Designed miniproteins, single chains, continued (6). Designs and how they scored, part 1

All scores and structures are predictions.

Each design is a single chain, and the fold is of that chain. pLDDT is the mean over its residues in the fold that is shown.

## One batch from the design tools (miniprotein)

Design m20001
Fold by ESMFold2-Fast:
Structure m20001 (fold): chain A 61 residues (1-61)
Amino acid sequence: KVNELLEKLEEAVRKRDVEAAAKTLLELSKYDLSPEQEKRLEAIVSKLSKEEQEEVLKLLA
């Protein structure tokens, strides 16, 4: 479920686990998110530093 994946992403970000965050984002990419879910995803990701966001993008490539 998308909401369960968003909770996992939130937990990974709290733990600063960039690899777990990337894996959860990859799983989330398989689902069509509602506008509300998309906003929540962006809010969670914005809690990562610029460097951490770059590492996540690198792992997704």
Scores: mean pLDDT 80

Design m20002
Fold by ESMFold2-Fast:
Structure m20002 (fold): chain A 89 residues (1-89)
Amino acid sequence: SSGKVVIGTGGNSGGVLSAQKLKDELESQGIEAEIVVYLEPGYGGRGGGEADDKMIEDLKQGKLDILVMDDSYYPKLEKEGLLPKLYPL
């Protein structure tokens, strides 16, 4: 729907919990939010190749409004020129 915030995160518990907390905060203020979880096949809770690539692509295409991530994503985001567009949670 119009005005819905899309939050992307990796499949790790910390990222999912941070995304859920952010969603709850936004919804408490009347802002609809959706969480998209990106999983690596065969790896429980770690972004590596395919999930990282999908998150970066979706962020570039405006399919994600907010990306919740850890330091493991920095080299990929730096290579893609996306670091200056990141904000701390």
Scores: mean pLDDT 69

Design m20003
Fold by ESMFold2-Fast:
Structure m20003 (fold): chain A 100 residues (1-100)
Amino acid sequence: KEAEEYYKKGLEYYKKKDYEKAIEYYEKAIELDPKYAKAYYYLGEAYYELSKKVDKKKAIELLKESVKYYRKAYLLEPENQKYYDAELKALEEYRKLEKE
């Protein structure tokens, strides 16, 4: 499927740590397949990684996006513990930054 090809391109950029390009391709994947749980999970991962490279205010915004996409992945596959744990991880980091 075309959505799967965009997802694979996103993974290639993610592995190269080009998170902005990874996000672009994952967004194309979910545009074509709104139920593509793996693409939402890796959108969450890419936003989470970007949050570590920016100032606190921008990091909070990126962590909100990370939580949103992890939650979408979890809601699509609620049996997938990895997706649940990822949402909790991003929420914990978001809460820590909000308190600082």
Scores: mean pLDDT 88

Design m20004
Fold by ESMFold2-Fast:
Structure m20004 (fold): chain A 55 residues (1-55)
Amino acid sequence: MEEELKRRIIEAGKTLLDLGVDVETAKRAVRVAAKHLGLEDRIPELEEEVERYAE
């Protein structure tokens, strides 16, 4: 179940980027979501995925 939540958070970050939100704001949104869902230890990985997509 953690992997599904992680995938959905990454997808939300990618969607924000597709909508024209800047990468730093998208990373911040992903960070907040991860903390609320008990995935704070995954934050570096989630931010890295969003940053790679923005390239």
Scores: mean pLDDT 82

Design m20005
Fold by ESMFold2-Fast:
Structure m20005 (fold): chain A 56 residues (1-56)
Amino acid sequence: SLEELKKRIEQARKEMEQAVADTRAFLEAKGATPEQIDAAVEATRGLLEERIKKEL
């Protein structure tokens, strides 16, 4: 159902934000530049968003 799909998307979005936060924290701990952190976060978000869309 559409309602179940929406719940799945929202759950996946929450997991995506967690993965983004983990990536940021990892890179910050390694002394990455703001540019590197932003690029990695954007790439991670883009890949996860594409995965969510394909699952639909």
Scores: mean pLDDT 80

Design m20006
Fold by ESMFold2-Fast:
Structure m20006 (fold): chain A 89 residues (1-89)
Amino acid sequence: MSLAEQLLRAADLVEALGKKAAEFFEKAGMKEMAKEIEELGRRAAELLREAARAAEAGDLETAARLAAEAERLAEEMAELVREGYEKIE
C-alpha cells in the first residue's frame, strides 16, 4: 500500500468514526457536541485527502505537514468523544 493509499483509507475511517460518534451523541441529546465531533472528523478527513494528493505528487514535506494537522484534529475529536462518554455514564 502506498503512502497516498494509506492516507485516503485513514481519511475514510476518521470521517466514518466521526459520523458514528456524532449520531450516538445526538441521540443522547448532546447535539452541540455531536456537531463539533462531526466537524472535526470531516476537517481531519479533508486534510488527509489533501496530504494523499501531495504524497502522489511527490511533495512529502507538504504531505507530512497536512497529516500532522489532521492527527491533531483527530486527537481533539477523540478527546471530545471521551468527555461525552464521561457525561453520559
Scores: mean pLDDT 87

Design m20007
Fold by ESMFold2-Fast:
Structure m20007 (fold): chain A 62 residues (1-62)
Amino acid sequence: SELIEEVKKLFEEYKKKIDEKLLPELEYLEEVIIYTLETTPNVDGDKVLEDAKKKIEELIKK
């Protein structure tokens, strides 16, 4: 899925920039989002990517 590849690319870019201590939480968030995309029909890709970015930003600010 093109959207799943876009999500993976987004998370790879953040993995390069964040503290290693946050990697397990970031990887878990990525897995949950990808699982949701694989199991949910008719998802809005733009909303998924926007929501993913917001969740990553919230995680980093912890």
Scores: mean pLDDT 79

Design m20008
Fold by ESMFold2-Fast:
Structure m20008 (fold): chain A 50 residues (1-50)
Amino acid sequence: SMAKIQAEFEKLDKMIEKLKEEAKKTGDSFTEGVAAVAEAVRNVVERKLS
């Protein structure tokens, strides 16, 4: 189960990186905000599963 959880975190991290890249390219503050919230949620979930 931990290996599957780690794989899902890797997928999520990749998606967050793509959102950050898109925000930098477009200057879209909304996309930047979405990336920040996704990163915060990801960190909370990882902390709970540790």
Scores: mean pLDDT 82

Design m20009
Fold by ESMFold2-Fast:
Structure m20009 (fold): chain A 73 residues (1-73)
Amino acid sequence: SMAEQQREEAARRLEEKLREFGEAMKDGKTVEEAFERMMEASREAMEDPASADAGRHGLGVARALYERYLAEQ
């Protein structure tokens, strides 16, 4: 279905942004920008009911990782 395709595409985008965020944290460069991009992708995913759950999950993971990163730096 189209909803399934939208969920799959949203999940793929979120996974890509989460990977970019992880690399930024590892390198210690552009971390805030990568976090903002991840937050933006999560917000966009949450605007569509088909991808809202993936967006909320991605948001939670990114926030937890960023809080941990800030506490360790």
Scores: mean pLDDT 80

Design m20010
Fold by ESMFold2-Fast:
Structure m20010 (fold): chain A 68 residues (1-68)
Amino acid sequence: SALVEEARKLIEEAKEALEKGDLETAERLMQEAQDLVVRAVIEGDVEGARELGKEMSELKKELEEKKK
């Protein structure tokens, strides 16, 4: 779905921000991606949202480790 595609784009941008040490930008982009993933689930794109949810969980762990 378009929501899943947009969320993936935001996830990729969040990865780049994390690599550059821009934790605030990464956190904002991940929050925006999470909102799109939630909408995708509500609209019935559960499978696409599930795949992105796993990727986001990994990024959230990396963000949290870098904040420590």
Scores: mean pLDDT 82

Design m20011
Fold by ESMFold2-Fast:
Structure m20011 (fold): chain A 61 residues (1-61)
Amino acid sequence: SAEVRQLMVEGVNALNEGDYEKAIELFEEALELGRRTGTLTPEARQHIEEKIAEAKKGLEK
């Protein structure tokens, strides 16, 4: 959905700014919204989960 896409864009922007906590929050919101609307494909779910893992890895540094 367009709303899930918007959250992903905002999450990527947060990652680029080094705001890993905000990026995680935005990606988790995208995942929850996609689940709630029932429009989340397995590929989209995996992509969002990979972005969450990427942001979490940033917090370790």
Scores: mean pLDDT 83

Design m20012
Fold by ESMFold2-Fast:
Formats: sequence, C-alpha cells, structure tokens
Structure m20012 (fold): chain A 76 residues (1-76)
Amino acid sequence: SSDEEELLAFIREEAARLLSPEKLALLTDRNLRLIAQFVRTFSGARDLEEMKRAARRLLRDWLATLSVEELAAFLG
C-alpha cells in the first residue's frame, strides 16, 4: 500500500540519520520490511504518523543502542 511504501521510505531515511555505516549495511530491503512489520504489529499505532513516531523511537532508543552483532541477531 501507499502507507507501507511511505513507512519504508521513512524508516530508511531515519536509519541513515541515526545508525552507523556498519549497521546501515545490515538494513537490506528485507530487513527494512521486518522493521516496518515489527512497528505495525507491536507499536499499537493507529495511523501512519503514529507508526512513523514509533519507528523513530524504535530506531533511536533501541536499534541504535545495539552492537552490530546484536542488531544482526535481531534481524536474523
């Protein structure tokens, strides 16, 4: 959907701003979709703007704090 594509684009842009180059190398299209799915499933967000805020918090407050090895394990 348009909202899914916009959420994916937002996650990619925020990740590029927040994560190291080593962590960005782990963010394949598959793994970006996994992050988007995690946000949709577990954030409780009702609309795209709430999903974007949840994705930013997930990236900044959790994924950015993980080591490269821990992030790789999270993504599978």
Scores: mean pLDDT 85

Design m20013
Fold by ESMFold2-Fast:
Structure m20013 (fold): chain A 107 residues (1-107)
Amino acid sequence: SEKKKKEAEELVKKGRLYYFQGKYEEAAKLYEKAIELDPEYAEAWDNLGNVYLNQGKYEEALEAYEKALEIAGEDNPLLLQNLGQVYLAQGKTEKAEEYFAKATAIR
């Protein structure tokens, strides 16, 4: 599976280029393909969550970030911050503050 892992890494790099261009549909397709090749690639799930968040697909963003957190470990401060950003976007301020506090406590 080493070849599949390398291909997944290259797909994520290409997906990030589309993401920064605002080409969210193209970015999502590349991240989804990376996940098909390596379902344990936390960065691919995290980047897919970023696409969904920018598209206003908050439920899908939460699912993607939660999967990334499950793979990477609950003490990943960047993923906890991303979850907080989704809750903020949903207007769930108290829940967002809980996740931001948890992210800060890991320092």
Scores: mean pLDDT 89

Design m20014
Fold by ESMFold2-Fast:
Structure m20014 (fold): chain A 62 residues (1-62)
Amino acid sequence: LSEEEKKLLDETEKLLAGAVARGAISAEEAQALGKQAVDAANNGDTKALKAVKEKAEEILNA
C-alpha cells in the first residue's frame, strides 16, 4: 500500500466507525464497505477506494 492509499483507507475506516456509532449503518454493512475499501487499496484501485470513502461520507451526513 502506498502512503496515500493507507491514509485513504484509515479515513474510510474512521468514517464507517462514525456511521455505525451514529446508527446510520449496521455493523455488518460497515464491515462489507470496509472490505471493499481494503480490497480496492490492495488492488491499487484509488478510484474504487475514493468511491467507498464518498459513500461512507454520504451515509454519515444523511
Scores: mean pLDDT 81

Design m20015
Fold by ESMFold2-Fast:
Structure m20015 (fold): chain A 72 residues (1-72)
Amino acid sequence: ELEKIEEEVRRAIQRGDVASVVGFELLALGYYLDGNYKEAYTILEALVRALPNPGKSWIKLLKEAKEKYEKA
């Protein structure tokens, strides 16, 4: 669920656990490349909400994943 993933990302950031944050980023990208836009959208939205300064590329990917998920 989105809220749980957001909480886990926030906790990783608070611990300075860069590897876990990167892990969520790679998981979201993996789902997107596999055509699983629902899971990609969920993880990307959690990342964008949890990160204080999300990158523009991640925001763009979130919008694309949402559009593809809603079209399905």
Scores: mean pLDDT 79

Design m20016
Fold by ESMFold2-Fast:
Structure m20016 (fold): chain A 67 residues (1-67)
Amino acid sequence: SEATLLALRHELAELERRIAEAPLPEDVRQKALEYVRQAREALAAGDLEAAARHLSEASGLLPPEYR
């Protein structure tokens, strides 16, 4: 739905901000950004399920304070 797309776009933007602020090892940061890239590509393709999965994977790499 369009409401789901809007919510996922908002989640992606907030997650990118949290990844930028979080104290992460370079390898973990690169992995989180790769999942965000995959989520962005999924959103562009209209694959909302894949987008949500990739955002969840990226979020799971963050310290609890940044989730």
Scores: mean pLDDT 87

Design m20017
Fold by ESMFold2-Fast:
Structure m20017 (fold): chain A 90 residues (1-90)
Amino acid sequence: LLGPLQLAYLYLQEAIKALKQGDVEKALEYLEKALAHIEEYVKQTGGVPEKVKKVKELIEKAIEALKQGDVESALKYVQEAVKLLQTETL
């Protein structure tokens, strides 16, 4: 079974693919879904690991960058978030 962090990781990877294809609307949809799964993990654990808090901040920064038309900064933030999640246990 896929847990919330694994689902967030999957949606962040799909966001990267959408950004590389120039599909900003699809990327925003995937980033919002990733954020929702991160928040579900936080609710389930009662405490927030520092890495998960950083991932949430990076996703929020990526969304704001895309709203400003900055696709390159958004892509960098999403790639950093993916790297932080790669070693998380779920």
Scores: mean pLDDT 82

Design m20018
Fold by ESMFold2-Fast:
Structure m20018 (fold): chain A 107 residues (1-107)
Amino acid sequence: MEEELQRLQEEYERYKAEFDSLVAEANKLITEAEQKAKELRENPEDKELYDRVEAAIKRAHELLQKANEYKEQADKSEDPEEQLRYYRQAVAYAKGAVDTLKAALEE
């Protein structure tokens, strides 16, 4: 049991660090996407690209909200295995936000 608890704690710290890193990256990418959207908004011919970037920003905010909700559930959990399951979900949603923004910025 002690070795299993140590492993769960190490996995928790790893997912927590990954979550923090992904949220920081997503926030940086949102700033870059907002700047790109501002530039695209000035040209009527770029409407389709503008609409895609704005949709990606909206989707990223929705995914980050879900990521934070799962992180809050993890922080409230008194069961290490439940806490780890919630952090895995939080990381998955945060990664989804990063991936969504990167795809929009590569166009």
Scores: mean pLDDT 86

Design m20019
Fold by ESMFold2-Fast:
Structure m20019 (fold): chain A 103 residues (1-103)
Amino acid sequence: ETENPEKAIEEYTKKIEEDPNDAEAWLNLGKAYLALGDYEKAIEYFEKAIELDPNNAEAWANLAAAYLNLGDYEKAREYAEKALELDPNNLLAKKVLSEIDAK
């Protein structure tokens, strides 16, 4: 079955209930809420993922994307730059910086 945000929330909520230290599950919960447009909830879950795995470039890039959607360009830039420090080829982080520079 093709995963949708509501299905992802159900799946990854069960995973964090079983293992609250699963950084990937927290990241995927954040991504699901980001897709639903709940940027504040997405930020909460991305921050949990980063607390568990601070070297996860994807988590930093998604956190930057959430702040970009909220109009917080300063935080979006800071977190996108952190993602690129960890992974210079991170396409989402590059996209976030490009969107900020267009403003």
Scores: mean pLDDT 86

Design m20020
Fold by ESMFold2-Fast:
Structure m20020 (fold): chain A 91 residues (1-91)
Amino acid sequence: KKEEIEKLKKEIEALEKAREALEAEDFEKAAELLKEINPELAEQALEVAELLKSPDPAKQEEARLQAEIILAMLEMRITALKMEIEKLEKE
């Protein structure tokens, strides 16, 4: 199970870097980091980046709400993966 734990650790590292990028509002970097591990979230992050480039307040509001949802999803996945590693290490 050592290889399984290492794979999970690499995924967590990528997700944590993506979370930091999202918190810094660098959605393009977050999308790049997520592309290999969660392409759907990567597409959503790119959509947020495009919406934030708009001078339209409604689009910027939509981008903020979407960013909060993506951040929450990343935090939930990181927590789940950390719990899985702990479970594997205790075996």
Scores: mean pLDDT 81

Design m20021
Fold by ESMFold2-Fast:
Structure m20021 (fold): chain A 60 residues (1-60)
Amino acid sequence: LPEPDAVVTLTFPADTPQEKIDEAVRAAENAARAAGLEVVDRQTITLPDGSTRVTLALRR
């Protein structure tokens, strides 16, 4: 897999409403597109402490 040009990681505390997570991820994706970057990978995981981590790999 080619190396991404940028990686954005968003971490949300446990019990963050899904709608808030979706809003933040959408805002981050829109900001990336405005900067001329494409989202080439997206991973969402739940951490042992209950936090949600969303990682976006970005490429020109």
Scores: mean pLDDT 81

Design m20022
Fold by ESMFold2-Fast:
Structure m20022 (fold): chain A 65 residues (1-65)
Amino acid sequence: DEELAKQLSELVKKEIEKLEELLKKGEITREQFDELAEQLDRLGVRAYLERDLEGFKKEVEKLLK
């Protein structure tokens, strides 16, 4: 499960980096950034517990639309 944890950590980090870029461009507020970042972390934890990498990707798509 170290491999799954690493993959999920890398995916969460990548999505956070996208949100940081949007914040830097002024496309989202600081409050929106903090809320989305917290939700991404929670989704990562859930995906790890459920061992569902594909489910994580679909939930991220839903969250960021």
Scores: mean pLDDT 81

Design m20023
Fold by ESMFold2-Fast:
Structure m20023 (fold): chain A 71 residues (1-71)
Amino acid sequence: GKVVDAIVLEVEETPDSIRVKAAFGPVIIEAEAPTSLFEVKVGDGVKVEVTELYEPDEFTVRAKGRLLGLA
């Protein structure tokens, strides 16, 4: 997919991965890095490769992506 710069809204950290929800305009992107190699916090700018888009309802657009690093 395409790489976009997004703003972190939520962070979930596990021993093996970092998952973030990030805003790119009106779209919320759920992005993951397979290894916790860098520190990410709410409000950070991150680079995300968008891998898929989906619409769970008529009012919501969401994306899934790969977290590449800080923007």
Scores: mean pLDDT 73

Design m20024
Fold by ESMFold2-Fast:
Structure m20024 (fold): chain A 92 residues (1-92)
Amino acid sequence: KAVELVRKGIEAYLDGNYEEAVKYFEEALKLDPDHPDRARILLMLGKAYYKLGEYEKAVEYFEQAIDEAKRRGDEDVLKEAQSFLEEVKKKL
């Protein structure tokens, strides 16, 4: 289920396995495109791509996380995604 894939993605991210984290998060969104934690999953994808040095992909996911967080009223994800978007822009 998508919830288990999200958990595995978070575990992989915390262990520094960013490529594996990306795979789990992308698979979670494929299984449940309207996941309740979609904004957080998009933020985690942006963070993982940022750690991999894929800054353009990180920007895309941070922008998607911002849009999703605004739609769902998730102020915590919104602020975190905006902060990371400013950081990744400094790397481009």
Scores: mean pLDDT 87

Design m20025
Fold by ESMFold2-Fast:
Structure m20025 (fold): chain A 68 residues (1-68)
Amino acid sequence: RQDIAATVEALGEHLGNTEVGQKLAKLIVEKGLSVDEALDILLKQGLITQEQADYFRQAVRWYQQRQR
């Protein structure tokens, strides 16, 4: 949860979109949303593209697989 939020924040920085990463992290931590739910909100608001959302989903899944 908190580690996932930190991961999406870092990924946003890597993509040159620090605000997007920070907004994702905030939605996950403050509202208890999943990565998928947070990404859907940002997609609906037009703040990210489908390609960017897919990238974040894949990167978070790779991170979670590595944690085990």
Scores: mean pLDDT 73

Design m20026
Fold by ESMFold2-Fast:
Structure m20026 (fold): chain A 77 residues (1-77)
Amino acid sequence: DALEMAELAEKLGEQFFKEGDYRRAAQMYETAGRLYLNELGDTKKAAEMYRKAAEAYELAGDTERAEEMYKLAEEAE
């Protein structure tokens, strides 16, 4: 179930973010964004997840991936 997978990825992203594992948090949020966009057609949730991924990539020091995630969030809206 794509919805269950998207929700799981979102929750794992939140957990990694709270633990300070920003790179894994970003990867989980990016995965959730992709599932919401491509499998579920939920563009609002996709944009939210991509923005969270961008913030987490910035905190991980990955500016290039953060910029790409902000672009994906803008395109989803």
Scores: mean pLDDT 89

Design m20027
Fold by ESMFold2-Fast:
Structure m20027 (fold): chain A 89 residues (1-89)
Amino acid sequence: MEELEARLAELEPPLVKGLNEELSKEDIEQIYKLLEEGWRALGEGDIEKAREYFEKAIELAKKAGASEETIKLLREVAELVLELGELQR
């Protein structure tokens, strides 16, 4: 568990930097809103709904013109978050 938390902490700063450099403020706000909804669903025990929100965030980032590197970071963060949610159950 600690190892996954450390990996998440390492991925968050480069993801935030990539999003801020590549996307508009409006697109970033919408992506963060979708990530928040995913975190809420995960907190409620709805892993499938959390996955749906994270996939929506990834698709929005792609549509907004995020680089392949930023998209990979966003996917890695989403996968780690979902894995942490599964380990708590």
Scores: mean pLDDT 78

Design m20029
Fold by ESMFold2-Fast:
Structure m20029 (fold): chain A 100 residues (1-100)
Amino acid sequence: MIRPINDEDFETLANTLRSLLTAHGVFTPEEIEEIVQMAREGTPVEEIAQKIIEYGKKHGQLAVGEALANYLLTTSNSETSSLDDIVAALNALNDASAAS
């Protein structure tokens, strides 16, 4: 169950999503901003995840879209919907990218 999110939480999620989606290079700037705006408006993470899958499929990168969506769903379903968990996981992805 997701705790009530305040404006600061929405902005942090929006910034994290922009960074994550930009880093993968699959999504257009317009698609990234649409997903970011959904986060700012308090759209459920399940709907954001579906939009990421939809755009991933549109670009022939369904596996990337599904991986990112599953990552967001797993993070949001953690016992604490902590923004620190999202940030920590983004750092782990950056570390994995540096190791590659």
Scores: mean pLDDT 66

Design m20030
Fold by ESMFold2-Fast:
Structure m20030 (fold): chain A 68 residues (1-68)
Amino acid sequence: SLVERLKEDFESAVRGLAANPELSKEEKREAAETYLRELVELGREQGLSEEELEEFKEHAEKVMEELL
């Protein structure tokens, strides 16, 4: 599903940010938050429901809290 693809894309991006020793914790968080906004906009444009977008946002917040 599209929501699962967005979750996978976001997790991969955040893992990449977490592994980057050149970035501060604040820079990693800012980059992740920017990407989250872009993926939410993409999902909305591609027809995800508000419930699916909320599911994605909740997942994204948990990923950021765990990895950043």
Scores: mean pLDDT 86

Design m20031
Fold by ESMFold2-Fast:
Structure m20031 (fold): chain A 76 residues (1-76)
Amino acid sequence: FDVEEDIEFLRQLYQEGASKELILAYATTVITQALLENNEEGIEKIKKLLREMGISEEEIEKMLKEAEELANKIKA
């Protein structure tokens, strides 16, 4: 699982006019994987991309909590 490839795919989804809901759902999956791999740099890159897309800090925080819950469920 390559976080750089997923960042590029997220950027492509945004450019093609994908819904905010779809972008956030995909980003949640990517961050969940990055959390499982302890890829802190990847998480920060995704957060930066979402901010560049105009997604609010509140939405980013909610998504991060959802990703953390998913990662914890997978680890259990």
Scores: mean pLDDT 81

Design m20032
Fold by ESMFold2-Fast:
Structure m20032 (fold): chain A 67 residues (1-67)
Amino acid sequence: MSLKTKEEIEKALKNIERAIEEGLLDNRARLEFALKDVKKILEDAKDYPELKKRAEEILKKIEELLA
């Protein structure tokens, strides 16, 4: 699902950041779904440099957890 507004992108990123911080992504399947969602958000955030940077940082954290 593509996010079209800056607020929707920010909320989605905040929810993923919170899930990582609270340890809710506690298995590989949840991490893989989160990775897929962040990659889609990164495409939607192309016109918002700050949100793109946040999405890239979250993507890196999830990839490190999958390693």
Scores: mean pLDDT 78

Design m20033
Fold by ESMFold2-Fast:
Structure m20033 (fold): chain A 69 residues (1-69)
Amino acid sequence: PSEEEIDKDVLVALGLIHLAIAKKYAKTPEDEEIVKRIEELVGQMEKATSVEEAQKLLDEIVELSRKLD
């Protein structure tokens, strides 16, 4: 694989880690909606055609994760 493909795969892996943490700490129906949105963003990262697009999606995931206690 190219360096760009590896970089994207690393970003997707980080997104999956954030999703796993969000699932573990979700306590309310509102938290579950955040988890669902993170799942959607991870799916979009997997379909992303550039590292820049994947990074933007990861930034959104991180921002959503910060709303969880």
Scores: mean pLDDT 81

Design m20034
Fold by ESMFold2-Fast:
Structure m20034 (fold): chain A 74 residues (1-74)
Amino acid sequence: AAARLAALHDELVAIAADPSLSVEEKVARMRALAAEAGLEEVGTRRVTLDGEERLLLEFRSPDGETVSVSIRLE
């Protein structure tokens, strides 16, 4: 369970860091991947990290653990 969640988190981070994708494309791909993996979307919100605005996406695993990924807003 934990190993699968870690692998999914790595895939979500890779999508978030992909320079070929727009913010909208990143969100769409992350939502699709999370849904296919059985993750529940908890929320999506804007956050400020060290003066940089980011979009935070939060998902919950079937075992109740949460995974969060942020996308840089341009």
Scores: mean pLDDT 79

Design m20035
Fold by ESMFold2-Fast:
Structure m20035 (fold): chain A 58 residues (1-58)
Amino acid sequence: SLIEELVKKAEEAFEKGDYLEADTLLGVAELAAVVLEAPQEVLDELTEKAKEVQEKLN
């Protein structure tokens, strides 16, 4: 799915240290999840991943 592809790209960016790119990709994934009416579990997962990225941004 589009959300899964965006999350995977965000995880790859995070692993490379590209935290700003990871944050942007997670933001797009969250917007897509809301528009596509994804289950709450997906939204919760995106929120947790976004917290991890925010902790790395400085």
Scores: mean pLDDT 82

Design m20036
Fold by ESMFold2-Fast:
Structure m20036 (fold): chain A 60 residues (1-60)
Amino acid sequence: SRQLADILRKQAETLENEKAKKALLEAADHLLAGDHEGAVAALEKASSEGAKALREALEE
């Protein structure tokens, strides 16, 4: 879905964690290519990296 890919790209721009940002952009690219398995894998990676970044920010 083009709309979902656009949403993921906008969300990536709000992230400070480079790995999570890159994973969201990869998920958007997979969605635009019709690769649903790749998109899901990239979203799982983004979620994992985002959770790690949030924990690190809270611990500071």
Scores: mean pLDDT 74

Design m20037
Fold by ESMFold2-Fast:
Structure m20037 (fold): chain A 66 residues (1-66)
Amino acid sequence: SREEVEALAAEADKQGIPAGVGAHNGRVTVKAGDREAVAEFETQEEAKRLANELGRKYKNVAADVS
């Protein structure tokens, strides 16, 4: 869910764990170590907004959007 994606990104940043957030085909994924969270949106534009927001907000979260 969106909440799980946001929570994992925040936790990774708080713990200093490198994390990636991707937005592809309306799907946002956050991966930090062996943990992964997913959120699905109706549009890629919505997914890209969340991914870019998380990458800007959290220093240890790298955004990859296409």
Scores: mean pLDDT 80

